# Designed miniproteins, single chains, continued (4): the designs that were tried, part 48

Each design is a single chain, and the fold is of that chain. pLDDT is the mean over its residues in the fold that is shown.

## One batch from the design tools (miniprotein)

Design m13655
Fold by ESMFold2-Fast:
Structure m13655 (fold): chain A 90 residues (1-90)
Amino acid sequence: MVEEWIERLRKGDIENRTVEAGREILEEALEKGLISEELYKLVEENPELQPAVAAEIVAALLEGKPIDEKELKEKIKKAIENKEKLKAEE
C-alpha cells in the first residue's frame, strides 16, 4: 500500500540520494500507479535526472501533496533540452 511505502521512505536513513536510490523510488512509484509509464520512460531514457525527479516525488508524498505529472514532465523536457546543448558542445 502507498502509505506503507511512504512510511518506509520516512524511516529510511539515506545518507546520500544516489542514482540507484532514485531509480528504485521511480520504479516503486510506477508500480503503485503514482506516475505514468510515459513519465517513467522519459526519466529511464535520462538516468542523470532520476535523483532530482525522485526527490520531487518523495517530497510531494511526504507532504501529502498530489504529484503534478504535467509540471514534472515540463521540468524533465527542459532538463533534456539543456542536456542536448551540452552534448552538442562535444
Scores: mean pLDDT 68

Design m13656
Fold by ESMFold2-Fast:
Structure m13656 (fold): chain A 80 residues (1-80)
Amino acid sequence: HMTEEEIKEKILKGIEIKARLEYPDNPFERFRKYSEMKKNIDKLTEEEKKELISLAENYTFDQVLEEVAARLEAKAAAAQ
């Protein structure tokens, strides 16, 4: 029943909650990492975002961060 837009919003909210749980003693670091994560996700294509949605359900915050970073690095390498 959930739409694609609702699923994407749920993923971002889930990442925010995970960041809060993993960095409870460092709110400044938590906010900075979340902001970078959101910006990096926005740089992905719609197809890459759909793939990430499927994977993110089973990923920790660090695993999502690494996957997004790897995708961006691959794009930079391909662009030369």
Scores: mean pLDDT 69

Design m13657
Fold by ESMFold2-Fast:
Structure m13657 (fold): chain A 78 residues (1-78)
Amino acid sequence: GLRVDEAVKLAERYLKEFEEKAKTISDPEELNKLIDEYARKVFEEALKLGVSPGVALTLAGDLKRRGKEIAEKILKEK
């Protein structure tokens, strides 16, 4: 995609929003649902920006991976 830089910035914005919401959650199942929700948002919004489905999937996968790391850190601190 020709708008990859914009899609990356969008994904980083959603990751920050995810992290702020995740800090208020203590249930592992709720954290997993939140990760899936934000990964879906990144995928759909990246497609709207005109990046390829492959790039959109990569950005969504990156959010899932980083979201999981954030969730594991939150759960470990309890």
Scores: mean pLDDT 84

Design m13658
Fold by ESMFold2-Fast:
Formats: sequence, structure tokens, C-alpha cells
Structure m13658 (fold): chain A 64 residues (1-64)
Amino acid sequence: ARASVVVPRSRLEEAVARAEELLREDPRVTGFRVFQDPRDPSRVRVVVEAETQEAAEAAAERLR
């Protein structure tokens, strides 16, 4: 299951650090990926992958 959150690029480093923490602490979280919008470099989308949709959405919420 997957959920995504859009963060400002200025917060990308913080969001990645938080995602790494969630991967260590919540075994339901299996990974994350970062996508850039080439037309809007001020934004990045972080996609969280988890065993359940609920876990993915909860993890994405923590990255806002």
C-alpha cells in the first residue's frame, strides 16, 4: 500500500530523516521514494510504502 505527501524542497532533508526514523521504528513501513516535479522545483512528493493502507497514510501524515 502507498500514500504520498507533498513537502517544500526546503524541508526535504527533514522529511527524509523522519522517514528513515519511521522505517526503523514501524515494521509495517517498508520503504519510501522521493519524486521531483521538474516544472516546480520548489516541491517534492514523498511516497511511503507500507504493508497496509492505514500504516502508509499514518506515516505520510507524520512527514508533513
Scores: mean pLDDT 78

Design m13659
Fold by ESMFold2-Fast:
Structure m13659 (fold): chain A 72 residues (1-72)
Amino acid sequence: SSKEVAEGVGGALRGIGAGVDQELGLASPAEAAAGLREGAERAERGGMPEVAERLRAMGDAMAAGATLAEAG
């Protein structure tokens, strides 16, 4: 359970961090979208499917040119 929680939380933090990196100009929209997809996969493995679905939706929106605030 601890490993699953760590994977889920780590996935959420990875996804949010990717979005923040884009807002700070440290990552392209494509790089941020990739990070959000990676975060979603980890959240899903951690038993957090609703978080994974939200991160995937954010990644898709940001890949289409939305800001982090518009996607979240």
Scores: mean pLDDT 79

Design m13660
Fold by ESMFold2-Fast:
Structure m13660 (fold): chain A 110 residues (1-110)
Amino acid sequence: LEEKLKEYKAMPKEEQQKLIAETIGRILAIIGKAIDYELAGKLELAELYTEIAKELSKLALEEEKFMAAHEIAKMIVDDRPYEEIAELAEKYGMYELAELFRKLAELEKK
């Protein structure tokens, strides 16, 4: 996380604002997925995506975790495998987020 924080702080303020806007957009897209699952009657998936959006929102407010939250949010929007996302979250010490993705991976196998 220290390397990510240094990269972010070295950016011009304009670039930092762009990344913030992109991160907000990605979190909103994740909330959209939760709503889609709820409308499809997939309530367990809807609940997990809602909790993921909440955790990412908390992490994105922490300057030192912002860049990692930005990357993880992109992986979710890009429909990357849940186990891959969980491994990256765990690597960054985001254990609650990693647990949520491991639960999604278990549901996918059924």
Scores: mean pLDDT 82

Design m13661
Fold by ESMFold2-Fast:
Structure m13661 (fold): chain A 102 residues (1-102)
Amino acid sequence: MELYRAKPALRDLLESQGITEETLTKEQIREAIIRYLEKLLEGKKPGDEITLSNGMVVRVVDPEKKLLELGGGLSKAMDGKRIVSIEELADFLIKELTEKVD
């Protein structure tokens, strides 16, 4: 079983969801990020801006479909994608903001 350590920018997000463990599975981190993003989408309308715990800003495209529009810097990091699902954003954050243990 592969374990991952969250970088500081992601750790604050995980701690906001009650996760204090130093090492986690990829699935545990992914679930925590998705729960965090779903909570932020509650009561939002298309066009609303959300500031993530790490300071990144995204815009709501479709709260029912859980689609977000990325800012220019984040879009460049995600191969020019402008609209992503919360699952795609979670997978990107794991890739960029975690380190594999061992």
Scores: mean pLDDT 79

Design m13662
Fold by ESMFold2-Fast:
Structure m13662 (fold): chain A 64 residues (1-64)
Amino acid sequence: SAGEEAVKKGSELVRQGIETKDEKLAKEGAELLGEGYEKLYGPAGGRHGFLVAKHEAEKAGLSV
């Protein structure tokens, strides 16, 4: 599904952003992950998905 594809792509971008310390990639990934979760689980799911990705990036020293 489009939501599942967005979650996979978003997760990949967040991972790459953290590994390369690229804030732009991490932000794009978090937004896409949130969009994917919103499509699968509604607005609360999208918000949760985004915040989890944001916290992981911030733990790695990136601003998202």
Scores: mean pLDDT 85

Design m13663
Fold by ESMFold2-Fast:
Structure m13663 (fold): chain A 91 residues (1-91)
Amino acid sequence: MELSEEEKKEIEESFKRGKEQLERDTKELLEIYKSTKDEKVHEEIIEGLKRGIEELRKAKKKLKELGLEDLAKEAEELIEKLEKLIEELKK
């Protein structure tokens, strides 16, 4: 629907901040995961990453509905990155 240039800019800036925060949080969670053999902590981290993927899927859908295809593609790339990470952690 109707987005102003100001609204588009705010969404882009918000997405950029969220992406940078997600990358920092993911790095921290990886360091915690590798530092411990606690299965409960491992499960909590994997579930946290799965919740992150679900939120990114919701964001991707919303961005596509708004016609922000480039940001939707970036969200998809982040989803794929987190899915690969979960696969690696489970091995």
Scores: mean pLDDT 83

Design m13664
Fold by ESMFold2-Fast:
Structure m13664 (fold): chain A 73 residues (1-73)
Amino acid sequence: SALALAIAEAIARDPFLIRHPDVVREVLEERLPELAEEVLALIAPFLRGASHTSAAERERARARVLEILDAHT
């Protein structure tokens, strides 16, 4: 969908979010479950594995994903 593509592009352009794929999945599944899998499939090629993440970084990543979703929904 156009909405899923717009959200995916916003996430893929954020170098911080692409390093926190677990947080991106969590927020999408909580707030936009009907599009979560479509968005995740679109961003999959851009995702980078995170070795270690602090609680503060996870919280920041969560806030950024929520901001993107609020801008589109």
Scores: mean pLDDT 82

Design m13665
Fold by ESMFold2-Fast:
Structure m13665 (fold): chain A 69 residues (1-69)
Amino acid sequence: SLNPVQQRVAIHELRELARRHGLSEEQLALLVEAIRSGASPEQVAEIARLLEEGRVDEAVALAREILAQ
């Protein structure tokens, strides 16, 4: 899991990517909740990569998978 500083940085980066790629507030909330719930550094990096590629549905699906754990 991310430490509090890493978690804050990851949330900031995801917010910027969400704005760039037109994510809804609901989609962004799911991503933020996944990070806060204990997503690994590797899972956070994969979410960021998917968003950078415009693969929003896959990023959201990964967040839901993390929350289901």
Scores: mean pLDDT 85

Design m13666
Fold by ESMFold2-Fast:
Structure m13666 (fold): chain A 98 residues (1-98)
Amino acid sequence: DLAEKVAKLLEEFIEKAANMNDEEIKERSKKVAEHFAKTFHPSEEELEDIYKKTYELLKEIKDNPEKFKKEFKENKSLLETVDKSTLENAKKLLEIFL
């Protein structure tokens, strides 16, 4: 089940983000932005926004991992309502991060 695979990757993502130091958060945010740059060819402004949002998300997970674990647990079943193409894209992005 694709939704189950994405759910497992999201759990691993939250755990990994929770255990990263500030330098690792910056490097992973850069890696995500570089992936978007190569795959989607966004503008410089869009690329900077992707980096900033990724950094802020990872920082929030690091600062309060229990909140994100709770939100994930409460909304895990919603992954089954997501279309296949969105789940496949999420899986690819999570695999690049992990």
Scores: mean pLDDT 78

Design m13667
Fold by ESMFold2-Fast:
Structure m13667 (fold): chain A 91 residues (1-91)
Amino acid sequence: SEELRRLLEELERKKKREQRDKVEMMNRTIDLIRIGRSARMRRVQTPEELEKMKEGLRLKELISKDDTLTKLYNSALKVEEEIEKAMLAGE
């Protein structure tokens, strides 16, 4: 039926929105990890970096509600830690 087709299309649009929100959350979380690494390497933390740290804590709490996002977050952290180690060992 036409009405059933419209309902299915709306559900698919909702799923796509939820997927985009998760991707954006992960991208922002990775950016915050990199900002934190940059601050540590400079050995100077600004008030703006403190606010970003608070944002990172909120995002981590949201990520902890989703098992798939938690696994992706832990994988991203491990990669970023290896990058930091390589940068420190290379200099």
Scores: mean pLDDT 75

Design m13668
Fold by ESMFold2-Fast:
Structure m13668 (fold): chain A 75 residues (1-75)
Amino acid sequence: MSAEEFARRLLERLVADERIPAEAVAGLAGVALQGVAAGASFEELRARLEEWARAHLTPEQAERVLEIVEEVERE
């Protein structure tokens, strides 16, 4: 999977999940798109998303985001 395809699938999953607030979706989308534009590796992109989620979201919301990231990685 390309980093661009990963970002697209991740955004679709985040938007569809009622447990993830709209502000969090916007923040994560920004991190993902900036990472892709900067040529970040898949591992670097994942690390940036995990760091942002843990810094800005509740523990429960961050855990849910990381679950979605892992699910998208397996697609």
Scores: mean pLDDT 81

Design m13669
Fold by ESMFold2-Fast:
Structure m13669 (fold): chain A 94 residues (1-94)
Amino acid sequence: MSVDQIGQQITSDFIRQVNNLTQQTVSQISTSSVDQSQQIRDDTVRQLDSIYQSSSQQFSSVVSDSDYDTLNQQFDSVRQAGVSGIQQQIQNVS
């Protein structure tokens, strides 16, 4: 694959994982007590960070160091959007 195709694949996989995590978290929160909701949020943020780190490491292995910082910043923006989306979904069901 070209670098562009690899970058698109990694980004697509990251978005898919964030969407799956969001859907799972919303489902868990909707059936959980208020006390459990905070723990689920904390666990979700931790899982999101793990997904982000894994994806960032994949980027660093396939792109030049000069492009890594730019791609990693774009990735962080998507991660931040994902966190905000999860928080909004939790607020809607909590």
Scores: mean pLDDT 68

Design m13670
Fold by ESMFold2-Fast:
Structure m13670 (fold): chain A 76 residues (1-76)
Amino acid sequence: MQRNQDLLLQGMEELPKVLDEIIDREGVSEEQREKARKYLEEGIKKAREALEKGDIPTAIKHLQEGMKKAMDAIEE
């Protein structure tokens, strides 16, 4: 029953790559890029802390919130 945990770990590794691809494609400012990366890094950090405690739903929530804040930063 580690499948959900494995998917979350894979997501944590892939999300920064996806964000970088979006940033490069959209040609956002350096300030927006830095803010977006920091929001995603914070979300991943909190998600890892939740995952270490076995709290999969909380880990997913932090990843979703981090990515949402990152996307909001690049849409400004």
Scores: mean pLDDT 78

Design m13671
Fold by ESMFold2-Fast:
Structure m13671 (fold): chain A 82 residues (1-82)
Amino acid sequence: GMMDELKKRIEELEKELEELERQGVLAVLNGDYATAAEILRRMAELLEELAELYEKLGKFEKAQYYRDRAKRLRELADQLAA
């Protein structure tokens, strides 16, 4: 049903975030801060999608946590791109 579909999408997004985090760490270790900034911005987009899905599940505190995390990653991306 709809709840199972939302749960599957959340699991897919969490897996993609884990892969992007690994790629972001490698970019930083290689001194490629421009690529790291792009990865952080992409992660922020996925975190906002996660927030929307958790909100649809009625998990409003968790949704807000992911929105706050997305904002922090964008701020970090701007610092790395400067």
Scores: mean pLDDT 89

Design m13672
Fold by ESMFold2-Fast:
Structure m13672 (fold): chain A 69 residues (1-69)
Amino acid sequence: VLEELLAEYERRTSELEREGVLAAIRGDDAAVAAQQAAIEALKTEILRRGSRLLSPEELARLRAYLDSQ
């Protein structure tokens, strides 16, 4: 479960990061802001799903990992 959540986060974050780079190159500040908001929303989603499925120890490690990103 933890590995599945992490893999999903990494896959979706890679896509969002790529979109953010393209938006920045184009000078589209609104798109850059939207991409940053989408990454924060993704972190919230992953933590919410983790809180239902993971042990308190695993959840704490996941939270620390996401906070470092």
Scores: mean pLDDT 81

Design m13673
Fold by ESMFold2-Fast:
Formats: sequence, C-alpha cells, structure tokens
Structure m13673 (fold): chain A 87 residues (1-87)
Amino acid sequence: SFEEIKAGAKASLADPSLSETEKALATAIVNEDIDKALEEMEKRAKELREKFLKEAKERGLSEEFIEEFEKKLEEEMKKVKELLNSV
C-alpha cells in the first residue's frame, strides 16, 4: 500500500548514508507529492539505465541481454507509476 511505502520512505530518511537522489525521492513520498515522486523516479530509472548500459558494454554483454533489461526496467517503471497514481 502507499502507506507502507510512505513509512519505508520516512524510515529511509533516518539513514545518513542516503544519496541526494534517494533523499529527494523519499522526501517527495513522505510529503505525498506524487508529481515530484514520479519525476524523481524517472530520473532514477534513467540513471540506472545509463549505468547498466555502460557496464554491459564494458563487459561485452549481448544486445539481447541489454534489450531484456530495458524491457524489464520499463515494465517496473510502469508498475511504480501506476502505484503512485493510485493514491
């Protein structure tokens, strides 16, 4: 539920090792700023995709494996957006 996600985000804000992007996302969730939370999630997905593509190219992973990762990332992003929009 969103209440469980909000509680998790609030707990995460107590962690001093949290990155700026993680802190921004958690703060948006705690404040119930759904638009800001969605914006920060899209930024995180882009960062994760770029990091994965760089590592995949450096390791010589197949194009099929890269395409499968991108598909799974898009599916997870859609699920998160639907969850946040349902609150």
Scores: mean pLDDT 75

Design m13674
Fold by ESMFold2-Fast:
Structure m13674 (fold): chain A 95 residues (1-95)
Amino acid sequence: SVFEELEKYIVSELEKLSEEERKLLNLILTTATKVITGSDYAGGGELRELPEEHQKILLEVIKKSWEYYKKNKETVTEEELIEKTKEIAKELLAK
């Protein structure tokens, strides 16, 4: 169910977003996945193989990183967003 929630969140958000915002959300997803798994995001199949605890962390990282983007939309760079996503992921992985 956590994987299904993650998938539904991503798909729903991607459908509503501009091309630029879809790219940024994808950068968040791939960055968070790399920090959590040590591997590139290759699609839903790989994410489904994650322990439920890691899937829950991934969903929370994506949501928090996306809220950060929305609050700082006018000023945040792709580099800053990637670094913030890494920070959030590492923080959540510590517990």
Scores: mean pLDDT 75

Design m13675
Fold by ESMFold2-Fast:
Structure m13675 (fold): chain A 78 residues (1-78)
Amino acid sequence: MSPEEVEKLVQQIREGAQRALDKARELYEQGKTEEALEVLDKSIEELERGLAESTDPRVKEVLQEEIKRLEEEKKEIE
């Protein structure tokens, strides 16, 4: 994978994780705790699949960081 492809994928991963966080927080503020947790769980599952299938060490590092970030938010909501 080229450095440009890695950077683009890293950006997409981070933007996707941030969108999931924003949506989960919005749902939680509306009292929709179960729906907020479902959004986080689905995002974590998708990132974990990406981690299992990825061969690039930088992409793996970013996936691990974003999984941890989403898991921390889930613990704060639970």
Scores: mean pLDDT 86

Design m13676
Fold by ESMFold2-Fast:
Structure m13676 (fold): chain A 56 residues (1-56)
Amino acid sequence: LTEEQLKLAEKVYDDILKGKIRSKEELDAYMEKHGIPKEVFEKALNIVKEKRKKKK
């Protein structure tokens, strides 16, 4: 997993929390636009979640 993929996952996570991404369809469209494979995104999102738990 690259630093760039992690930064993008953090951005997506924040957008989900803000309600800018509300459905799986919107999330899939976002991943497609940014060229992120679904498997890579799921791994990056899990890392971001753990990172947020640690900071909190």
Scores: mean pLDDT 73

Design m13677
Fold by ESMFold2-Fast:
Structure m13677 (fold): chain A 74 residues (1-74)
Amino acid sequence: SEKDKEEVEAIIQKMKDMFYDAQVAGDNATAEFIAKQTQKVLELMKDESLSPKEQLAIAKELLAQVEAKIAEAS
């Protein structure tokens, strides 16, 4: 649905903000991890075999991995 697409876009924006915060903090390892996960979400959005709902579910899992990495680094 359109709402699912908007939620994926919100996840991408949140990941970009987290990437910027990690770079400002000088945490290169966390920044690299976030960049990799953000790239995976961007690739998901281009995957025509996945529904928006499936893309959102995977994007949420990738965001959770980013949040866990940030918590570990703190």
Scores: mean pLDDT 84

Design m13678
Fold by ESMFold2-Fast:
Structure m13678 (fold): chain A 70 residues (1-70)
Amino acid sequence: GAAEAKKYAAEGAEALAAGDRGTALGHGGMAANYGKQSDPETAAYAKEGGDALVAGDAERALAYLKKAAE
């Protein structure tokens, strides 16, 4: 649900801040998946964060994961 999506987004942001890009990408993906049906805004921000991580933009990814966790 929405709470689960935000939890994964928050955990992804924490992992990325600690330098764990793999965990951040995985948790961002979970946030996007859980948000798809219950919190489309969180899902959209988590997707943007994941796309930024794949592109190598950790700062942009962190900003979007934090936004998804709101």
Scores: mean pLDDT 80

Design m13679
Fold by ESMFold2-Fast:
Structure m13679 (fold): chain A 100 residues (1-100)
Amino acid sequence: MNSPSGQKLTRGRMNDLLLRALQLIRQGAPLEEVAMVVAELVMVGYNNNMLDLVLEQLKTLKSHVDDSTFDKIVDLAIQDLEKEGFDDLAKTLRELYKKV
């Protein structure tokens, strides 16, 4: 009867990243800063096999912005991932975006 403690810690980190992204949006921070947090969220989810949680968190983020703002955040996050050489993560985010 072993619950995976690592999964619970990863969920906590991902929730903290979502809350940070939402806080930045409420503060009117540059979309580039929101995009960097989204890129980190995708990286954490991908590396921990928690892409279903990333999808739910992207849906939550979308509910707090208009469609054009959400599209810009996602495009900037994809660009950030591609610039850092994380092409698989950028592709994963494009696929998740189609499901949001």
Scores: mean pLDDT 85

Design m13680
Fold by ESMFold2-Fast:
Structure m13680 (fold): chain A 83 residues (1-83)
Amino acid sequence: GGRVEVEEREENGERVTRVTASIQDPKTGEWHTHTAELREHPDGTLTAVYEDGTEREVDPSRRDVLIVAFALRAVGDLVDKWL
């Protein structure tokens, strides 16, 4: 199976949305988990922050698309034999 969890918090005047995507390897039972944060700044700009510290500026209208993209990234990791 797999799951996606979305948590919202407010930190220093920013709205922070944490997305956690987890997928279970059906053969081993091992869980692969990835997290990313979306930070909405007071000026209305949005930044995506990945586990490795990589930051990307994001169009706020694409927030939902990014949540799906994070889930797909977790699935991609499961099928990549070199990761």
Scores: mean pLDDT 68

Design m13681
Fold by ESMFold2-Fast:
Structure m13681 (fold): chain A 86 residues (1-86)
Amino acid sequence: SDVKKLLEEAKKAAKEFIKKAGELNKDVAEEVKQAYEEGLEQENIGFGAQVIKDKAEQASKELNDPKAQELSDKLSSLTDKLMKVS
């Protein structure tokens, strides 16, 4: 389904962001990883996507890195699509 495909794309984008964050600041990466795990445990996919999006956007601002911002923007786009279809 489109929802399943978007969820897998969002998971991949989240993992790419966490990896990049970990190269810049391990504590920030751990916080994003915790939000990612919390988001996946939510019964409502849209709510889970919002949790991940909000933490990744906050983390990206803290990291102040162009590649981290690019990955955060990609994740935000995918999580926005998940919230719309959930």
Scores: mean pLDDT 84

Design m13682
Fold by ESMFold2-Fast:
Structure m13682 (fold): chain A 68 residues (1-68)
Amino acid sequence: MSREEAAEAAREGVAHMSPENQARAGAALRGVSGAPVDPAATTPEEIAAGVLAADEESARLAGQLAAL
């Protein structure tokens, strides 16, 4: 998949999540695991951006391994 396709898939996935799951994903991205979460403090765009960044990091690591 292209980066644009991955970004779209991540945004669609986040948009179809329940508010509780969106809040948990946002809390995880902020490093507040186990703390009470406020759904209003996390936007679907922030969660989607975090998922996309994780995918890009995986591609970067694969590239570094291929260069060894």
Scores: mean pLDDT 56

Design m13683
Fold by ESMFold2-Fast:
Structure m13683 (fold): chain A 65 residues (1-65)
Amino acid sequence: GKKELIKLTLEHIIENKDELDLVKSAEALAKALEEEGFHEVAEILREGVKENKPLEAIEEALKLL
């Protein structure tokens, strides 16, 4: 379902963390998740960007899904 697709996306970002702009990835994903109604996960990602800890935020989001 949608939750499983989100988990797969977060796992893909973690696996490719050295090749991706994690701040931009987290911002784009947070916006998409907010629009789809996943407000709590989107907020975790936005807070991670604000704290300059996007990887930690992505890992936290994955653990909550």
Scores: mean pLDDT 81

Design m13684
Fold by ESMFold2-Fast:
Structure m13684 (fold): chain A 107 residues (1-107)
Amino acid sequence: MKSFKERVDELIKKLEEAIKNKDFETAKQYIEQLVFEVSLIAHIEIQRALENGDLETAKKIRELLEKIVEEASAIYQALDNGDYETAEEEFKRLKELVDELVKLIES
């Protein structure tokens, strides 16, 4: 079974390729899958941090999740409008936020 990092890295790569190929339907599906995977692990890790009394880490994970969902929504809207330049710029921000979340939970 693939690790969370491996699954997320594959989804990020597939999403980037779909955006470059201007494949709206495929890109939207990968955004939905990415948000699902990220939300699931974020909730698990928030609960773990809270159980360990690490309120600051729980807060950081929640704030990163909120930003990731906002960027994913921005990409979805840009793709729906056929605005690939905005979708590509928002994707770069999404990738940075996802990488930050992965580093936080995998450290």
Scores: mean pLDDT 85

Design m13685
Fold by ESMFold2-Fast:
Structure m13685 (fold): chain A 85 residues (1-85)
Amino acid sequence: KIPELIAEASKTVKVSSATVTVTLKLTKKGKGVLRVTAHFTPDDPSVEPQDISLEIETDEDTVTVTLTLSGGSGTLEVSAKLFKE
């Protein structure tokens, strides 16, 4: 059975520290599992890009995610999809 997509959010953030807090505002409020995927591209070309995925149970339209990155400053692309349980 395909999970029902309730809401989504995406955000691109310029990162200057190893720990970044991203606030995601979903297109719709609902109770479910938020699947977050993040792609980090460091400014240092000798450091490989990083892919991060996590799942958060939420019933809010605003979710704050804290990510730990390696490689210094760079660009972080975050995508989130909320699925109904």
Scores: mean pLDDT 80

Design m13686
Fold by ESMFold2-Fast:
Order: structure tokens, then C-alpha cells, then sequence
Structure m13686 (fold): chain A 67 residues (1-67)
């Protein structure tokens, strides 16, 4: 499977849950429970740790993904 399981945290370090995600050098593709896939820009912070930042409805969201 191209998708691995990642732990998701908010910018304050609160655990939000687990997601299926495929990570590349500069992006994360998340597979939602519905089977929908959405790609976000991602920044590699360290091995297995990624920062995802996007804007939705004028609100900036920041998440940390850890394998």
C-alpha cells in the first residue's frame, strides 16, 4: 500500500488522531475514511515528522504528522 499510518497533532502538540497518508518530499496526500484523497503542501522537519499548513475558508491550519 502507498499509504502509511501517521499520528496527527495540532500546532500545540495535542493528539488529534491517526490518518492514512502518502508523504513525498514536499507534499502529503491524506486518504479520508470516505476514500477521498486530498493533497497538501508539507515540510519535512525530521525523519518521519512533517508539518502541513493550509488555508480553508480563510482560516490557517497547521498540523504535525508523525510516523
Amino acid sequence: SDDEIYDVYDENGNFLGKVKAKVTDDSVTITYPTGEKVTYPAEKLSDGVYKVTFTESGIKHTYILKK
Scores: mean pLDDT 81

Design m13687
Fold by ESMFold2-Fast:
Structure m13687 (fold): chain A 62 residues (1-62)
Amino acid sequence: KEELLEKYKKGIEAAVKSKSEAAARAVAHDAQKHIGADGEKILEAILAGDAEKAIEIVEEGL
């Protein structure tokens, strides 16, 4: 659980810093597929630059 959260946190922060839509979509898709998190909300949060919000959504899915 903690390792998964750290993995997604790192991915989300990297996507926000790079402002890469492709990286954001990859993280959102991975989280939705593997932990059942709301991928669309994660994507929206990353694209808005809100890494904390995206991380909260991932944590709720764990």
Scores: mean pLDDT 80

Design m13688
Fold by ESMFold2-Fast:
Structure m13688 (fold): chain A 62 residues (1-62)
Amino acid sequence: HMKEERAKKIYDEAYEKAKQALEEGQKSGNVASILNKLAKEMREKGPFEASAFAVAVAELLK
């Protein structure tokens, strides 16, 4: 498990990416495609980045 400071930085970056993806997807009408593309990019960075992105998307959709 990672240190708290690193986890927060990863989450903050993921939150910004998720917010941008939702805004762009809403404009283009292609939310699922844009989210899937970014989710793949986050998985390529690492499992924690992928998890943080999924959590950020869930938080933004509340």
Scores: mean pLDDT 77

Design m13689
Fold by ESMFold2-Fast:
Structure m13689 (fold): chain A 72 residues (1-72)
Amino acid sequence: SEEKKQALIETVAQDFDALIASTDDPALQAELRALRDEFLARLEAAKSDEEMLEILGELLARVRELLAKYGL
């Protein structure tokens, strides 16, 4: 549902904001903001629950790779 989709988008946005606030590294903050903006737009454009789940899986992988790059 659109309501469920909006709730997921809001949760993802809040999780990114918390993660960005947890670091003082301006380079990591910039990369996290870029990743947030990319994936929030993709989730908003998603037309099915299956597409949203695929995007969320890709998001988790991309966040994991980014944090690993910064030794986290």
Scores: mean pLDDT 88

